# Designed miniproteins, single chains, continued (3): the designs that were tried, part 94

Each design is a single chain, and the fold is of that chain. pLDDT is the mean over its residues in the fold that is shown.

## One batch from the design tools (miniprotein)

Design m11258
Fold by ESMFold2-Fast:
Structure m11258 (fold): chain A 95 residues (1-95)
Amino acid sequence: KEKRKEAAIVAIAIALAEAEDREAVREQAREELLGDETFSEEEVEEILREAERLARRLTPEDLEELRERLIELRAEIFNIPKEHVEALKKALAEK
């Protein structure tokens, strides 16, 4: 679904914006996307390009909104129970 691609782009963009080593984050994200088998190699490259483009435009305020958006997208895509959604929000807040 298109929402899965959007969630991947947002998640990787947040990780890249916060990363000390953006190259390592990019390679890790590529491995995870390819392992998921949901996306082709071409689609993975598109996701990574869009994520990098988004990360370059992010302000600190945008990061908070994107984190909430990511939790919402993942809850919708994976039909995540309320308990698990709360755990994800807590994990992101405890940085």
Scores: mean pLDDT 71

Design m11259
Fold by ESMFold2-Fast:
Structure m11259 (fold): chain A 64 residues (1-64)
Amino acid sequence: DAALERARELLTDRLIAGDGEMADFVSRVGREALERVGYEGARASPEQHGEVIREILRRVAERL
C-alpha cells in the first residue's frame, strides 16, 4: 500500500528529527495494537507482529 509506505518514510524522518509528539503517538498506538492482537510477549506470531506494525503505519498515515 503506497499510503503505508509513505507513512513509514515520514515516520522515520520525524523520529530521526527528534519529533517527541510523533514518538509518543507511535508508543500509544503500538500499545493499543498489541492489546488488540492479544500479544503474549515472546509468544506473538510473526503475523501478529505484522498486524501491529501495519496498524501503527495506518494510524500515522491518518494523522498526516
Scores: mean pLDDT 72

Design m11260
Fold by ESMFold2-Fast:
Structure m11260 (fold): chain A 62 residues (1-62)
Amino acid sequence: AEEAARQAILDETKRLAKEMSPEEALEYGRRMVRAALAHGVLSEEQARETIEEIDKIVEEAK
């Protein structure tokens, strides 16, 4: 369940990085992680790791 939510956030961030600016894709990705953390879907550690992966995805899209 947690891994599925994390993967969905990463996949959506990859999609957004193709359609909008890298900065906007980064903001959307971070918002999704914060929402998942706030609702207890991700732990703080999983949220941190997911943000690191989002940063890499967006950096590669530049």
Scores: mean pLDDT 79

Design m11261
Fold by ESMFold2-Fast:
Structure m11261 (fold): chain A 68 residues (1-68)
Amino acid sequence: SQEEIDKEVAEALALIYVAIGDIDEKNGRFDDAIEAYKKALELAEKNGVSQETIDYIKKKIEEVEAKK
């Protein structure tokens, strides 16, 4: 299992990647946004971040993919 400190770091990094994805999406950089959200998702799932956060990131990926 991951250490508690690893989970805290992973949560912070996931939120940073979500913010990057949001900025890319707003600027029409859909591929970059999807990549950032997928990195956030991997960190969140691997390190046991909340299901609510995981579901939110998944929804963001689907919404951006649908814009193509």
Scores: mean pLDDT 82

Design m11262
Fold by ESMFold2-Fast:
Structure m11262 (fold): chain A 86 residues (1-86)
Amino acid sequence: MKAAEELAKEAIETLKKLGYENIEVVDLSVDEEKNIASAVVEALRTAKDGSKLRVEYISIGKFKPSSWSMEDAVNISMAPVVLDIP
């Protein structure tokens, strides 16, 4: 949980820098057997034509079982998913 929460914070900061609004954490999970934490964050962005783009940002990190801090984690995969409503 703590590792996944830190991963979500990184995702939120990334999305803020990219100009996304209404950022919320949708899901947090930890797989203790694989030492993997994941966070799913949704955000909205207003396009230049006034349309709204919804994005789902999935962040995955690996951590040590004895450490719930992301300082010891390495990113395994980061898959930004964009769900655009045309």
Scores: mean pLDDT 62

Design m11263
Fold by ESMFold2-Fast:
Structure m11263 (fold): chain A 93 residues (1-93)
Amino acid sequence: SLREQIREQIRREVEELRRAVERGEIELSELGRLLVERTRDLPPEEVVAIAAAAGRIVREGVYDDPERIVELAVERAPEARETIEKQVAEAEA
């Protein structure tokens, strides 16, 4: 299904990104570093949801503390994941 193909593509891209970070090929902000550390043992779909939530929090501009942004991103990840799943389902329809 399209959903399975997208999930597998996300998994591959997240794994490639993790390897590039580990090799020092990508310079990370403090926020980026904390996100990588917090998501190290999580499945790729959860990593994408947390990253999406963090990006939204940064765009809202209410918080500037990277640790607080990561905490809120983890709390808001289930909502972001539901939005992604809904968008994939709508694309399959």
Scores: mean pLDDT 72

Design m11264
Fold by ESMFold2-Fast:
Structure m11264 (fold): chain A 83 residues (1-83)
Amino acid sequence: MYEITPEDLEAFREAFEEAKKLIEKYSDVYGQEALEKARDLMVERLVEAGVPRDLANLAATIYLVLGATPEQALRFAVDALEF
């Protein structure tokens, strides 16, 4: 089972804040493109912090598409990857 460390959660929160800022800045101009850019940025930040790429991608998608909190998105991604 993937253990969510405090470092993973901190990296996720940092990526979340950057993604939120990008969405707010470009939402009225780029719409879907802004969400795609936010997801890519979030995934890169999580991977840099040591989060597996598959987990990072799924967590970022859950957060951005479903409006989950960073903690919820990360936990949902862990649960989904473990079936």
Scores: mean pLDDT 69

Design m11265
Fold by ESMFold2-Fast:
Formats: sequence, C-alpha cells, structure tokens
Structure m11265 (fold): chain A 58 residues (1-58)
Amino acid sequence: SEETRRLVEMAREAARTYVEAEKKDPALGEQMRASLRAFAATHPEAGAAYDAEVARAK
C-alpha cells in the first residue's frame, strides 16, 4: 500500500541516520536504536527495511 511504502522509506532514512549518529555519538545512537526498534516492532515491513539498510551500511 501507499502507507506501507511511505513507512518503509521512512525506516530506511531513519536507519541511515542511526548509523551515522552511532559513529559520531554512541550514546545518541543508543537512544535512536531504542526508538527505531520500537517502531520496527509495530511495522514489520518497515522493520525489515530498517534491518537491511543497517546491514548494508556495515
């Protein structure tokens, strides 16, 4: 759906932001990780996109 596609794109952007934040400030990265994990748990397709983007960046 259009909503799912939007959530997936937001999850990918969030994952990229998280990876960069963790490199510069591990404490900020930890906070963002918790927030993104909570979001991913309620949106499986977005969660899969988030995980794939994080893995690709590492």
Scores: mean pLDDT 75

Design m11266
Fold by ESMFold2-Fast:
Structure m11266 (fold): chain A 64 residues (1-64)
Amino acid sequence: VDPARLRELAREAGVSVETVRNALEGAKTLAAEGFSREVVRQYLMREAGFSEEVAERILELAGL
């Protein structure tokens, strides 16, 4: 993933770049474990605390 896109998303979300990168890897891992896109989106919003817009962007970057 483009480092500039990760930095922009981190600023929009008010978190560190590492937080966004960890969320991206977590989303990929959950999808690989067989969880649906909707479940991964709920995880990003409820457990990781991202907005719907940021969660959708992370899902897109994860290839979901």
Scores: mean pLDDT 82

Design m11267
Fold by ESMFold2-Fast:
Structure m11267 (fold): chain A 67 residues (1-67)
Amino acid sequence: SDKKINTLVTLVIQVAKKKGLSDEEMAKLSPAQVRDLLEEAGISREKLKELGISAAQIRAALRKKLA
């Protein structure tokens, strides 16, 4: 699961940087905003459910990676 979470965190960072977000702005993202960025990357809500991963878990991993 850690490998899958790390892949999803990388996708969030790629989309966020493309949209002009800084590391500080990415650290302030809500779980809903993380879900929206994943959807822009082609990862649907249904796909996250199939993976057994929540947007809150991805946000927590993102925050840890940016620290």
Scores: mean pLDDT 83

Design m11268
Fold by ESMFold2-Fast:
Structure m11268 (fold): chain A 74 residues (1-74)
Amino acid sequence: MEEVKKALEKVFGELEKLDNPDVPIVKKYILENIEKISKLTPADAEKIAKETGADEDVVRAALTLFHKEVKHLL
């Protein structure tokens, strides 16, 4: 649990570097849907972008970073 929070902070820090107004929307979606996102891949970015109304590139970056930083903590 603590390790997952630290990994999410790192992911969110990287997303903030994109300087995209949809980053807060994507961060909120991840926090509310962690279990769902743990089962997704970057290939699911278009589907999640449609569900959230967020920029597809921001969603793809988020899923890629989540896989890199968070999935190994499963």
Scores: mean pLDDT 81

Design m11269
Fold by ESMFold2-Fast:
Structure m11269 (fold): chain A 90 residues (1-90)
Amino acid sequence: MIPKMSEEEVKQAEAKLEELKNSDSPLDKKKAELLEIVLEAIKLSQTNPEEAQKKLEEAQKKMEEIKEEIKKNNAGTKEKIQKLFEEKEK
């Protein structure tokens, strides 16, 4: 399944990509890479659907990496917050 985007949606996605690329966050950089792959897949879908499908599979793998990174970052933050609350309750 290859998503079809309007010209307006492509422009919005490109603006978001630029915003993410300008971020110093490693997570935002990974999100930028994911969005770039998705945009390439959409552009390829008209001329080479097989290549577009491979790009979408690559994007799914990148999504899983981003999910793991978010989970890891959130787990660390939750642990630090929990420790602060436990020390305050004493």
Scores: mean pLDDT 71

Design m11270
Fold by ESMFold2-Fast:
Structure m11270 (fold): chain A 65 residues (1-65)
Amino acid sequence: SLDELARALADGGAVGVEITPEGVVVTFRDGSRALVPRESLEALTGDAEEGARRLKEAIERALAA
């Protein structure tokens, strides 16, 4: 699920998240970046734009907890 992915990213040291045309970019504590591509978001949710929004919100919630 998106919440499980968000929790894993937060536990892995995520410190920032941004929606881009290519998908969701996650920035980590060590300065590295990961892309969750638009195609993966569409596969998980059926709507890449809604999937990107939900993943960003879930990561932000995980970081606030």
Scores: mean pLDDT 83

Design m11271
Fold by ESMFold2-Fast:
Structure m11271 (fold): chain A 76 residues (1-76)
Amino acid sequence: MKTAEGYVVKVEGNIYKILFTKKEDIELFKPGDKVLIQVGDSAPAEGEVVKVEGNIVYIKTDAELKPGDKVTITLL
């Protein structure tokens, strides 16, 4: 299963900008991909990749995330 780590850098409504820790991991994700997003050991929430720009992945999710949160993103 494809998994990447990142940090929430900005929130705009239910769309979160996630800065990926490793640039090579971002190449695994594309707009329309379904993902699970998890903060620490919390329960994973579902999300969808909306956009990819440089090292930043835009994810739409109903999870309540904050700037600075370290997240694990798993491709479904």
Scores: mean pLDDT 81

Design m11272
Fold by ESMFold2-Fast:
Structure m11272 (fold): chain A 83 residues (1-83)
Amino acid sequence: EAEELRARARELQAQALQGDEVAGIEAQTLAALAAAAEGNLEAARKTVEQLEELLANAETLSPEAVEAARRGLERVRAALEEA
């Protein structure tokens, strides 16, 4: 599962480099979920902080980016709670 999440995160990161803001947020979320699954809780907590900061500046984001960041935050927090 962690390996699959990391592979998907790399694919999304390639899309983010082409300007896809939502793909960038999703890549960051999946990488954090993979890190949490591998026991790297510090990396997952850092992603929580970064997603919270994005949502604090939601007025500069597209509605799709806001939704992606909100769902990502929920998913990473849930993974940390189960660790």
Scores: mean pLDDT 81

Design m11273
Fold by ESMFold2-Fast:
Structure m11273 (fold): chain A 85 residues (1-85)
Amino acid sequence: SVVEDVAARNAALPASIARFRARHGREVVVEEVTLRAYADEEGLRELLRKLEEVAEAREEPFREKFEKEGVAVDVAYRVELLERP
């Protein structure tokens, strides 16, 4: 399920970032951004749309590269699913 897939990706994220940093060295700046969504049909549908836009390799975090304060930055998305009351 999407919920289980997200949980697995989140659990792997610290190790994936560590491997990425080890591969690319000190020159790489990786910022973690938390993407929060409700774990209902509407929230999961919107989450899937966003994740498709920031497609990742299977072993890497979801990433976008941009310039921040004169430094190239990779953004890794951590997904948090919320329960609706």
Scores: mean pLDDT 61

Design m11274
Fold by ESMFold2-Fast:
Structure m11274 (fold): chain A 72 residues (1-72)
Amino acid sequence: MGGLSSFLLGVGSHARALGQQHPEIRELLLEAGRKFDEAGYLFSDPSKYEDGLKKRDEGLELLGKAMDLLEK
């Protein structure tokens, strides 16, 4: 649990940093970072694992939208 939580918090931090470098998709990357932070905290509690998966998937969807915008 701790390893997965720490990994997702790191991904959230990286998404925020990437958003600072790419202002055109910054809001999407900041929101994705928030979702990954939430997933990381949820995964620190085994009883909230399913909620953590949902937040992770929401973050991944936002990252996909950001990548689509960069390709246009």
Scores: mean pLDDT 74

Design m11275
Fold by ESMFold2-Fast:
Structure m11275 (fold): chain A 62 residues (1-62)
Amino acid sequence: MIEELVKKADELIREAEERAKTLDDQFDVGVIAVQRAVGKVLKDEELLKKAIEQAEKLIESL
């Protein structure tokens, strides 16, 4: 459901923001946050899932 995807994206983005120390990592978090915001407004489940996947990959690299 959209609300569950938004909540998951928010939790992962928050974790990535806390761990991102370089400008490049912070920029990547910003891009993911924009994808999350657009996905939430448009109720686009695919875009929200993409934001979640990208946030998880970023966290793994931090």
Scores: mean pLDDT 81

Design m11276
Fold by ESMFold2-Fast:
Structure m11276 (fold): chain A 87 residues (1-87)
Amino acid sequence: SEIDKIDKEHLEKVRRIVGEFLTRYRTASPEEAARLREETIERLVEEDKEYRKKLEELGVKPRLSDEEIREGIRTFVDMLAASADAA
């Protein structure tokens, strides 16, 4: 379906952004790591906005505010960093 295609494209873009973050994070200083987290949050927020717009075109009503989405993405990136630090 069109929704499945949009979901797959979104997942592939998220995986790319996450992969780039983890690769750079492993060699980053604490100051670079903090900036990289903020950069990654902004990239994921932008991707999520594009994803939601495509779903809206198919009649899917948005359920979360931009602020709630940003907060969820921040939590996700923090969890990725914690997982990398534990490895």
Scores: mean pLDDT 86

Design m11277
Fold by ESMFold2-Fast:
Structure m11277 (fold): chain A 71 residues (1-71)
Amino acid sequence: SRIQAMIDQISRILGISRSTASQMVNSIMSVTDLDRSARDAAIDAMARRAGLDAAQQRQLRAIVDQVIAMS
């Protein structure tokens, strides 16, 4: 499904475990109704908690933006 594809994409692109990617996807889905600024702040906090560097954080934001654009 779309969610499983997103988990697989995040895991591959960010180089993190599938279980971590799954947790991040669930967190992203909980912030999709926030305004852009609040959503970006929440994504940054999640990325820091998962130990992602700045480049991985930018990539995560890009993936989230793509998912929202498809909705």
Scores: mean pLDDT 74

Design m11278
Fold by ESMFold2-Fast:
Structure m11278 (fold): chain A 76 residues (1-76)
Amino acid sequence: MYLDEAENYIRLGIAAARQGNRDLALKAFEKALEYLEKSGEDLPEAIENVRKAIEALQAGNYDEAIRYAEKALDAL
């Protein structure tokens, strides 16, 4: 449930970042963090990688953001 929603938002963030849509990608990754936190699961690696994806987007590093988001998916 919450993990499926987190995965979907991470994937949306990746797609938005690939299109250069910074604001949409940030919104998607923020929603992913919200759902990861709501899940109650011990997912520190997934949470940290989504946070790093947000930081990379804020710095304008879209390729780096995509790589961190992919690592977050691998940690689910």
Scores: mean pLDDT 85

Design m11279
Fold by ESMFold2-Fast:
Structure m11279 (fold): chain A 106 residues (1-106)
Amino acid sequence: SVDEEIKELTELAIEKARNKDYEGLIEQLEKLKEVIEKAESLSDETIQYIADMIVTILVNVLGPEEAQKALQEISRRTRYESDKKTRLLIMLDFVIEKIKEKLEEK
């Protein structure tokens, strides 16, 4: 199922973030975006898994101070978006951007 695939991809993304495998993390997040874009609907449970993953990744990649700033920017970018799926895609695009910035520091 789409929910099972999303859960697997979110778990793999968290693992990549914890291991500082930022290239692998970007690949997993891009796959997750494609699955979300093709999904007809997402359960509230699945949306929560993705939201929790985003917080976990930002803290692991950026540290708590920069993660807080990133979450504030996500809030700003999604403030007027009422569609939950579109909000998740905006959030994921921003997270991918931040991880790419970290790769450029090496």
Scores: mean pLDDT 84

Design m11280
Fold by ESMFold2-Fast:
Structure m11280 (fold): chain A 94 residues (1-94)
Amino acid sequence: MSTAELVAKLQELRKQAETWLIDRNESAQDIAAVRFAMDYVINRAAKLPASLQEELVRRVGKILDEAIEENLTPAQFIDRLSDAMAEIMRKYEA
């Protein structure tokens, strides 16, 4: 799978996250915070090797599924994204 295809998948997950927050009538500030967190993930993903890009797409998808199923707050969603990015960056630096 190409980097362009992986980035497109992350962009789709970003749209799904925005829709989830809008449907929940979350504040503009919380929606903006999640958008910034997702944009950070997308920008970092483009610089990673393909194996870590694929793992990141899988992890972000799982976090979004958990956020919807467990009714997570925007802050909890951002925390889980941050933890996933930290794990991916540890693997990249190893």
Scores: mean pLDDT 85

Design m11281
Fold by ESMFold2-Fast:
Structure m11281 (fold): chain A 93 residues (1-93)
Amino acid sequence: MMEEKIEAVKEFEERYENKDFPNPSHKKQGELAKAAMEGDWEKMKKLAKEMLEEAMKRNGIKSLSKEKQKEIEEILEKQAEELKKVKEELKKK
C-alpha cells in the first residue's frame, strides 16, 4: 500500500521531469509531492503551475504560447487524474 503510493509519486515526478519544462524550485517540488500524497489534486495543479511560472521568470521568459500553456494544463490534469485513480485502487485493497 505505502509502496504503491510512493511509486505513484515517483512516476508523477519522473513524467514531470521528462517533459520539456523549465527547471522548477526544489522546495515547490517537495510541496507538490506532499499534496499528491494527501490527494489534494487542486493544490498539486496550482503548485505545478507556480513552479513553471517561477522557472520561466528565472530564465527571462515573459510568456508561453497559448498552445504550450494548453499542453501544460492538459498534462497536469492527466497526471492529477492518474494519481486520483491510484488512490481509489489502493482503497479497494
Scores: mean pLDDT 63

Design m11282
Fold by ESMFold2-Fast:
Structure m11282 (fold): chain A 66 residues (1-66)
Amino acid sequence: MKKYKAVVTVTATAPDGTVERHEVEAVAETKEEALDKALGEASRIVREAAAKGWTVETEFEVEELP
């Protein structure tokens, strides 16, 4: 059965220049499910960083697993 892996990378930069990089992975039977899972978890990280006044950037990739 086909499986898909989504990777969401969250880069948070503090006003003082400190950078934190978080990587969230999820696996599901569809691209949409894998991405939704990873984005849902990444959204929590984004919200926490934004609440602290940090600048947040997100990148995501989805691949089909063998």
Scores: mean pLDDT 82

Design m11283
Fold by ESMFold2-Fast:
Structure m11283 (fold): chain A 96 residues (1-96)
Amino acid sequence: SLEEAKKAIEEVPEPVEVLIEKYEALVEEAIEKYYKENGNKEEYEEMRKKLEEYKKKVKELVKESEKDEEKRTIVLGVLAKLAKEYDKLLAEKKKK
């Protein structure tokens, strides 16, 4: 819901745009490192394709959201949820 998106945005302590850039870079690095150490080539190619499709959709949604406050809130909410997923991944890495 729109309210859920607003709450997700409020829970993010950092600027959302900065977190987007960090996630995109970190996800790419994690995918590449995982493939190099343990990954299957088919899975690697599928994950890369999905990431590129996702990046394209996010950019399109951000551009369209400039005219629509509701769409803007939804896009920012999705990005805030990605921030939480990153924090979870970092916590799991510490549990070596």
Scores: mean pLDDT 67

Design m11284
Fold by ESMFold2-Fast:
Structure m11284 (fold): chain A 85 residues (1-85)
Amino acid sequence: ALSRAEQAAAYRETLRELARVIQEGKEQKLSVEELKERVMETVERHARAHGLSPDLYEMLVNRAEAMVASFEETGLVIDVMQELQ
């Protein structure tokens, strides 16, 4: 099992990668559906790589969905680092 600090580090790293994926998807002019697929693939990859707990996985899924929804509404990538203080 990951310590609380390791879980927090994995969460932050995954959010950073999600922001990058959304920005690259915007640059590549991906559809919202294609963007959602890539975002979810990124969450799944990080969950497997880091052995994330089910609770942390659910938090990442919910946050990823919120990030995509915000991008759909605003056309902007969420500044995840500002939210992680």
Scores: mean pLDDT 74

Design m11285
Fold by ESMFold2-Fast:
Structure m11285 (fold): chain A 55 residues (1-55)
Amino acid sequence: DGRAAAEAAARVGLAGGDGAAVREAIRKHGQTASLEQAERAAVAALTGGDGSRYV
C-alpha cells in the first residue's frame, strides 16, 4: 500500500500540489478505498485541478 501512496504523493508534490490532498480524498471515500483511487485523484488534480504547475 505504501508504494502506490508514495508514487501518487510524489506526482502531486512535483507538480506543486500536496500528497496530503490525495490522502484526504481517500478518507472522504471511506477507509475501504484503495490507493488506486488516490492515484486517479492525483492524476485528475494534475491534469484538471492543478495543471498550472504541471509543466
Scores: mean pLDDT 54

Design m11286
Fold by ESMFold2-Fast:
Order: structure tokens, then C-alpha cells, then sequence
Structure m11286 (fold): chain A 88 residues (1-88)
């Protein structure tokens, strides 16, 4: 089986190829925020802080006109991997 990161990378490449990168990234940020809200009682302060930092990083990349699609994709992969690692 492909790793979670490999599957994400393939998905992000297809999303970018179809011109949907910003829409998909916004949807991922919304789902990460929902995950935080649903799991606040189960997450350590360090895990919550790490996930929040990754959300902020990706949001900042989306606002930066000099940011490349590749940087945005790498940011989303890192953020999603952080959320996945927080599952018990």
C-alpha cells in the first residue's frame, strides 16, 4: 500500500493539474479546523498548537502572491500529516 503522504502527494498533483488547488486547500483548512473543534478534549496542548501552527502557515502561503503551487501543496501535505499523526 502507498503511504498516507504518497497518496496525499498524488491527490495534490491531480488537484493542481485541474486548477483546483486553492479551492481544495481551503476545504482542507476547514476540515482541519473541524478536527480541532471535535478533538480538543483528546489532544495535548502541544498537538493542538502544532496543528494550529500548520493551519496558519498554509493560510499565510495562500495570501502570499509570491508563493508557488508547489509550496502550497507541500504546506498542505505537512499540515495533513500532522493531523493524521494526532490520531490515536
Amino acid sequence: MKSFEELLRETMREVEKNGLLLMYTAAVINEMQRFLAANRDRLSPAQEAAIRAEITRVQDLMKDPSATDEEIMDGVIAAMTTVYAAHR
Scores: mean pLDDT 80

Design m11287
Fold by ESMFold2-Fast:
Structure m11287 (fold): chain A 80 residues (1-80)
Amino acid sequence: VAKAPPEIEERLYRMALAAMKLLSEEQQERVRELAERLLKENPESLSEKTAFVLAVQEVISTEATEEQIKQFEEAMRAVL
């Protein structure tokens, strides 16, 4: 089962929430749609938080602009 440990999941979830604020409204909607799809396809193996984290990572890796990636990296450095 591809679940993160609870402490790692909470950390990744908080980072994903911060990243979500840097995404456009359209990209945020796509994150929500992807997270819902992942949960529907893997209800026994994924938590809502893990599905959300995976959805945010997928949208950033496939759809984020160079400026959004830079803002995300700066936000992540601020919490480290």
Scores: mean pLDDT 74

Design m11288
Fold by ESMFold2-Fast:
Structure m11288 (fold): chain A 95 residues (1-95)
Amino acid sequence: TRETQERLIEAVYEYYRLETLLRLLKEEPELDPEEAEERAEEAGRQGVEELSLNLAEIGEKTGGKATLESLLEEYEARAERLRRELEALRRELAA
């Protein structure tokens, strides 16, 4: 559905944003937080653009409500895991 597609776009954006923030915090902890957030937001946008190019084809070929729902669940779960990892690492670095 349209709602499922919108939620999937949000979940993919958040996944790539958090994944990039976590990587930058591990590899470049001295990087300016604003600069890190900007790079993460760009990664999120690129992930969404790549997904968007594939969504029309996936929907057309699979009839794919179930496929979209499974992708949504996967990206939401991955984003939540990354959020927890990022918070844990930030706490460790602050200690």
Scores: mean pLDDT 77

Design m11289
Fold by ESMFold2-Fast:
Structure m11289 (fold): chain A 56 residues (1-56)
Amino acid sequence: NKRLGGLAIEGKIDEAIDLAKKLQITDGSPFVFAVHKTKNLVEFTKKLETLPLKTK
């Protein structure tokens, strides 16, 4: 999701997490892309762990 990745890259991690929950993201693939692009990897990873990602 282009919008989701864009929010994460801009450091709007809370907004990206909220959008992912709203879209019921289960595979986390847009976050994988965003994690490679953000300088706040540690903070982003912690927030990713709160997502209901199933089957990885």
Scores: mean pLDDT 56

Design m11290
Fold by ESMFold2-Fast:
Structure m11290 (fold): chain A 71 residues (1-71)
Amino acid sequence: AEEEARERVIARIKALPLSPRIKELAIRIATEEDPEVAERLAEELAALATDEEKRLIQQAIADAGAELEAA
């Protein structure tokens, strides 16, 4: 369920052609249980990531959500 969706987001992020630092931040955000910490990490990622990297991450999250909805 929710844990499965999180697992899929992580797998997609790992497969994306992102810089190691951006991949680490994106995975950390996906696994972070504290929404306040996740928000701060998201702000840091938004400041460091290129527009292309941001789109790839957003698409991966959207795709994982769509798969969960289709199941």
Scores: mean pLDDT 75

Design m11291
Fold by ESMFold2-Fast:
Structure m11291 (fold): chain A 92 residues (1-92)
Amino acid sequence: AEALLEEARRLYAEAKALAEEALRRAAAGELSPEELRARLEEAARLHAEALKLYLQAQQAAGKLSAEEAAEKIAEVDRQLAETVAALRAAAA
């Protein structure tokens, strides 16, 4: 569980830094809408991976059942797909 939590925290921090840098550079006129979209999609993917690792760690620690963890992981994947679709629509 410890290793999964450490990896989840690392990926979360990476996703946050990537999103903040992309938004900052876009505000400065340094990124096209397509470049901003691509970076925000990568940040969203990393954030989803962090959440899934966190949920797996909670299951391993006995805080979530296998069924509860699977349901929450499926929801993370659904939300990621919706976020990617919204970002692509906004950049088009």
Scores: mean pLDDT 85

Design m11292
Fold by ESMFold2-Fast:
Structure m11292 (fold): chain A 74 residues (1-74)
Amino acid sequence: ALSDEEKFDQLAKRAAIEFLERGDLELLAELSKLVQEAIAAGKSYAEIRDLVLEFLRRHDPELAAELEAALAAA
């Protein structure tokens, strides 16, 4: 099974790649800022993962569901 850090890393990378492929640089920048601020605040990888999933559910609920399913299968 993947660790919380590995699950976070896979989630963040897949979301970033999807936004880059779509040319959605604003969402990519917002996601990057969210992650950087959460790390600076000392949040755990599990907490940062939950914040990223909440961000994705607000902006792209279908992508959020796809990535949640992919992480559950890993």
Scores: mean pLDDT 83

Design m11293
Fold by ESMFold2-Fast:
Structure m11293 (fold): chain A 60 residues (1-60)
Amino acid sequence: SIAKRIAAVRATIETVDAEIRNNRLLAQTSDQSELYKSKAKAGERVRAELRRQLAELEAA
């Protein structure tokens, strides 16, 4: 079902958003600031790809 796939992608985006926020917080509070900044940027790229997939599923 396309509807189930859309729901799954949306749920994954919410999880990735939470991970990005957590990595941004850790970048400000941790001794490994650059590592957490890098993880946040990686999460933003994953989120962009998921949003592209969501748009394709919604257009189908």
Scores: mean pLDDT 89

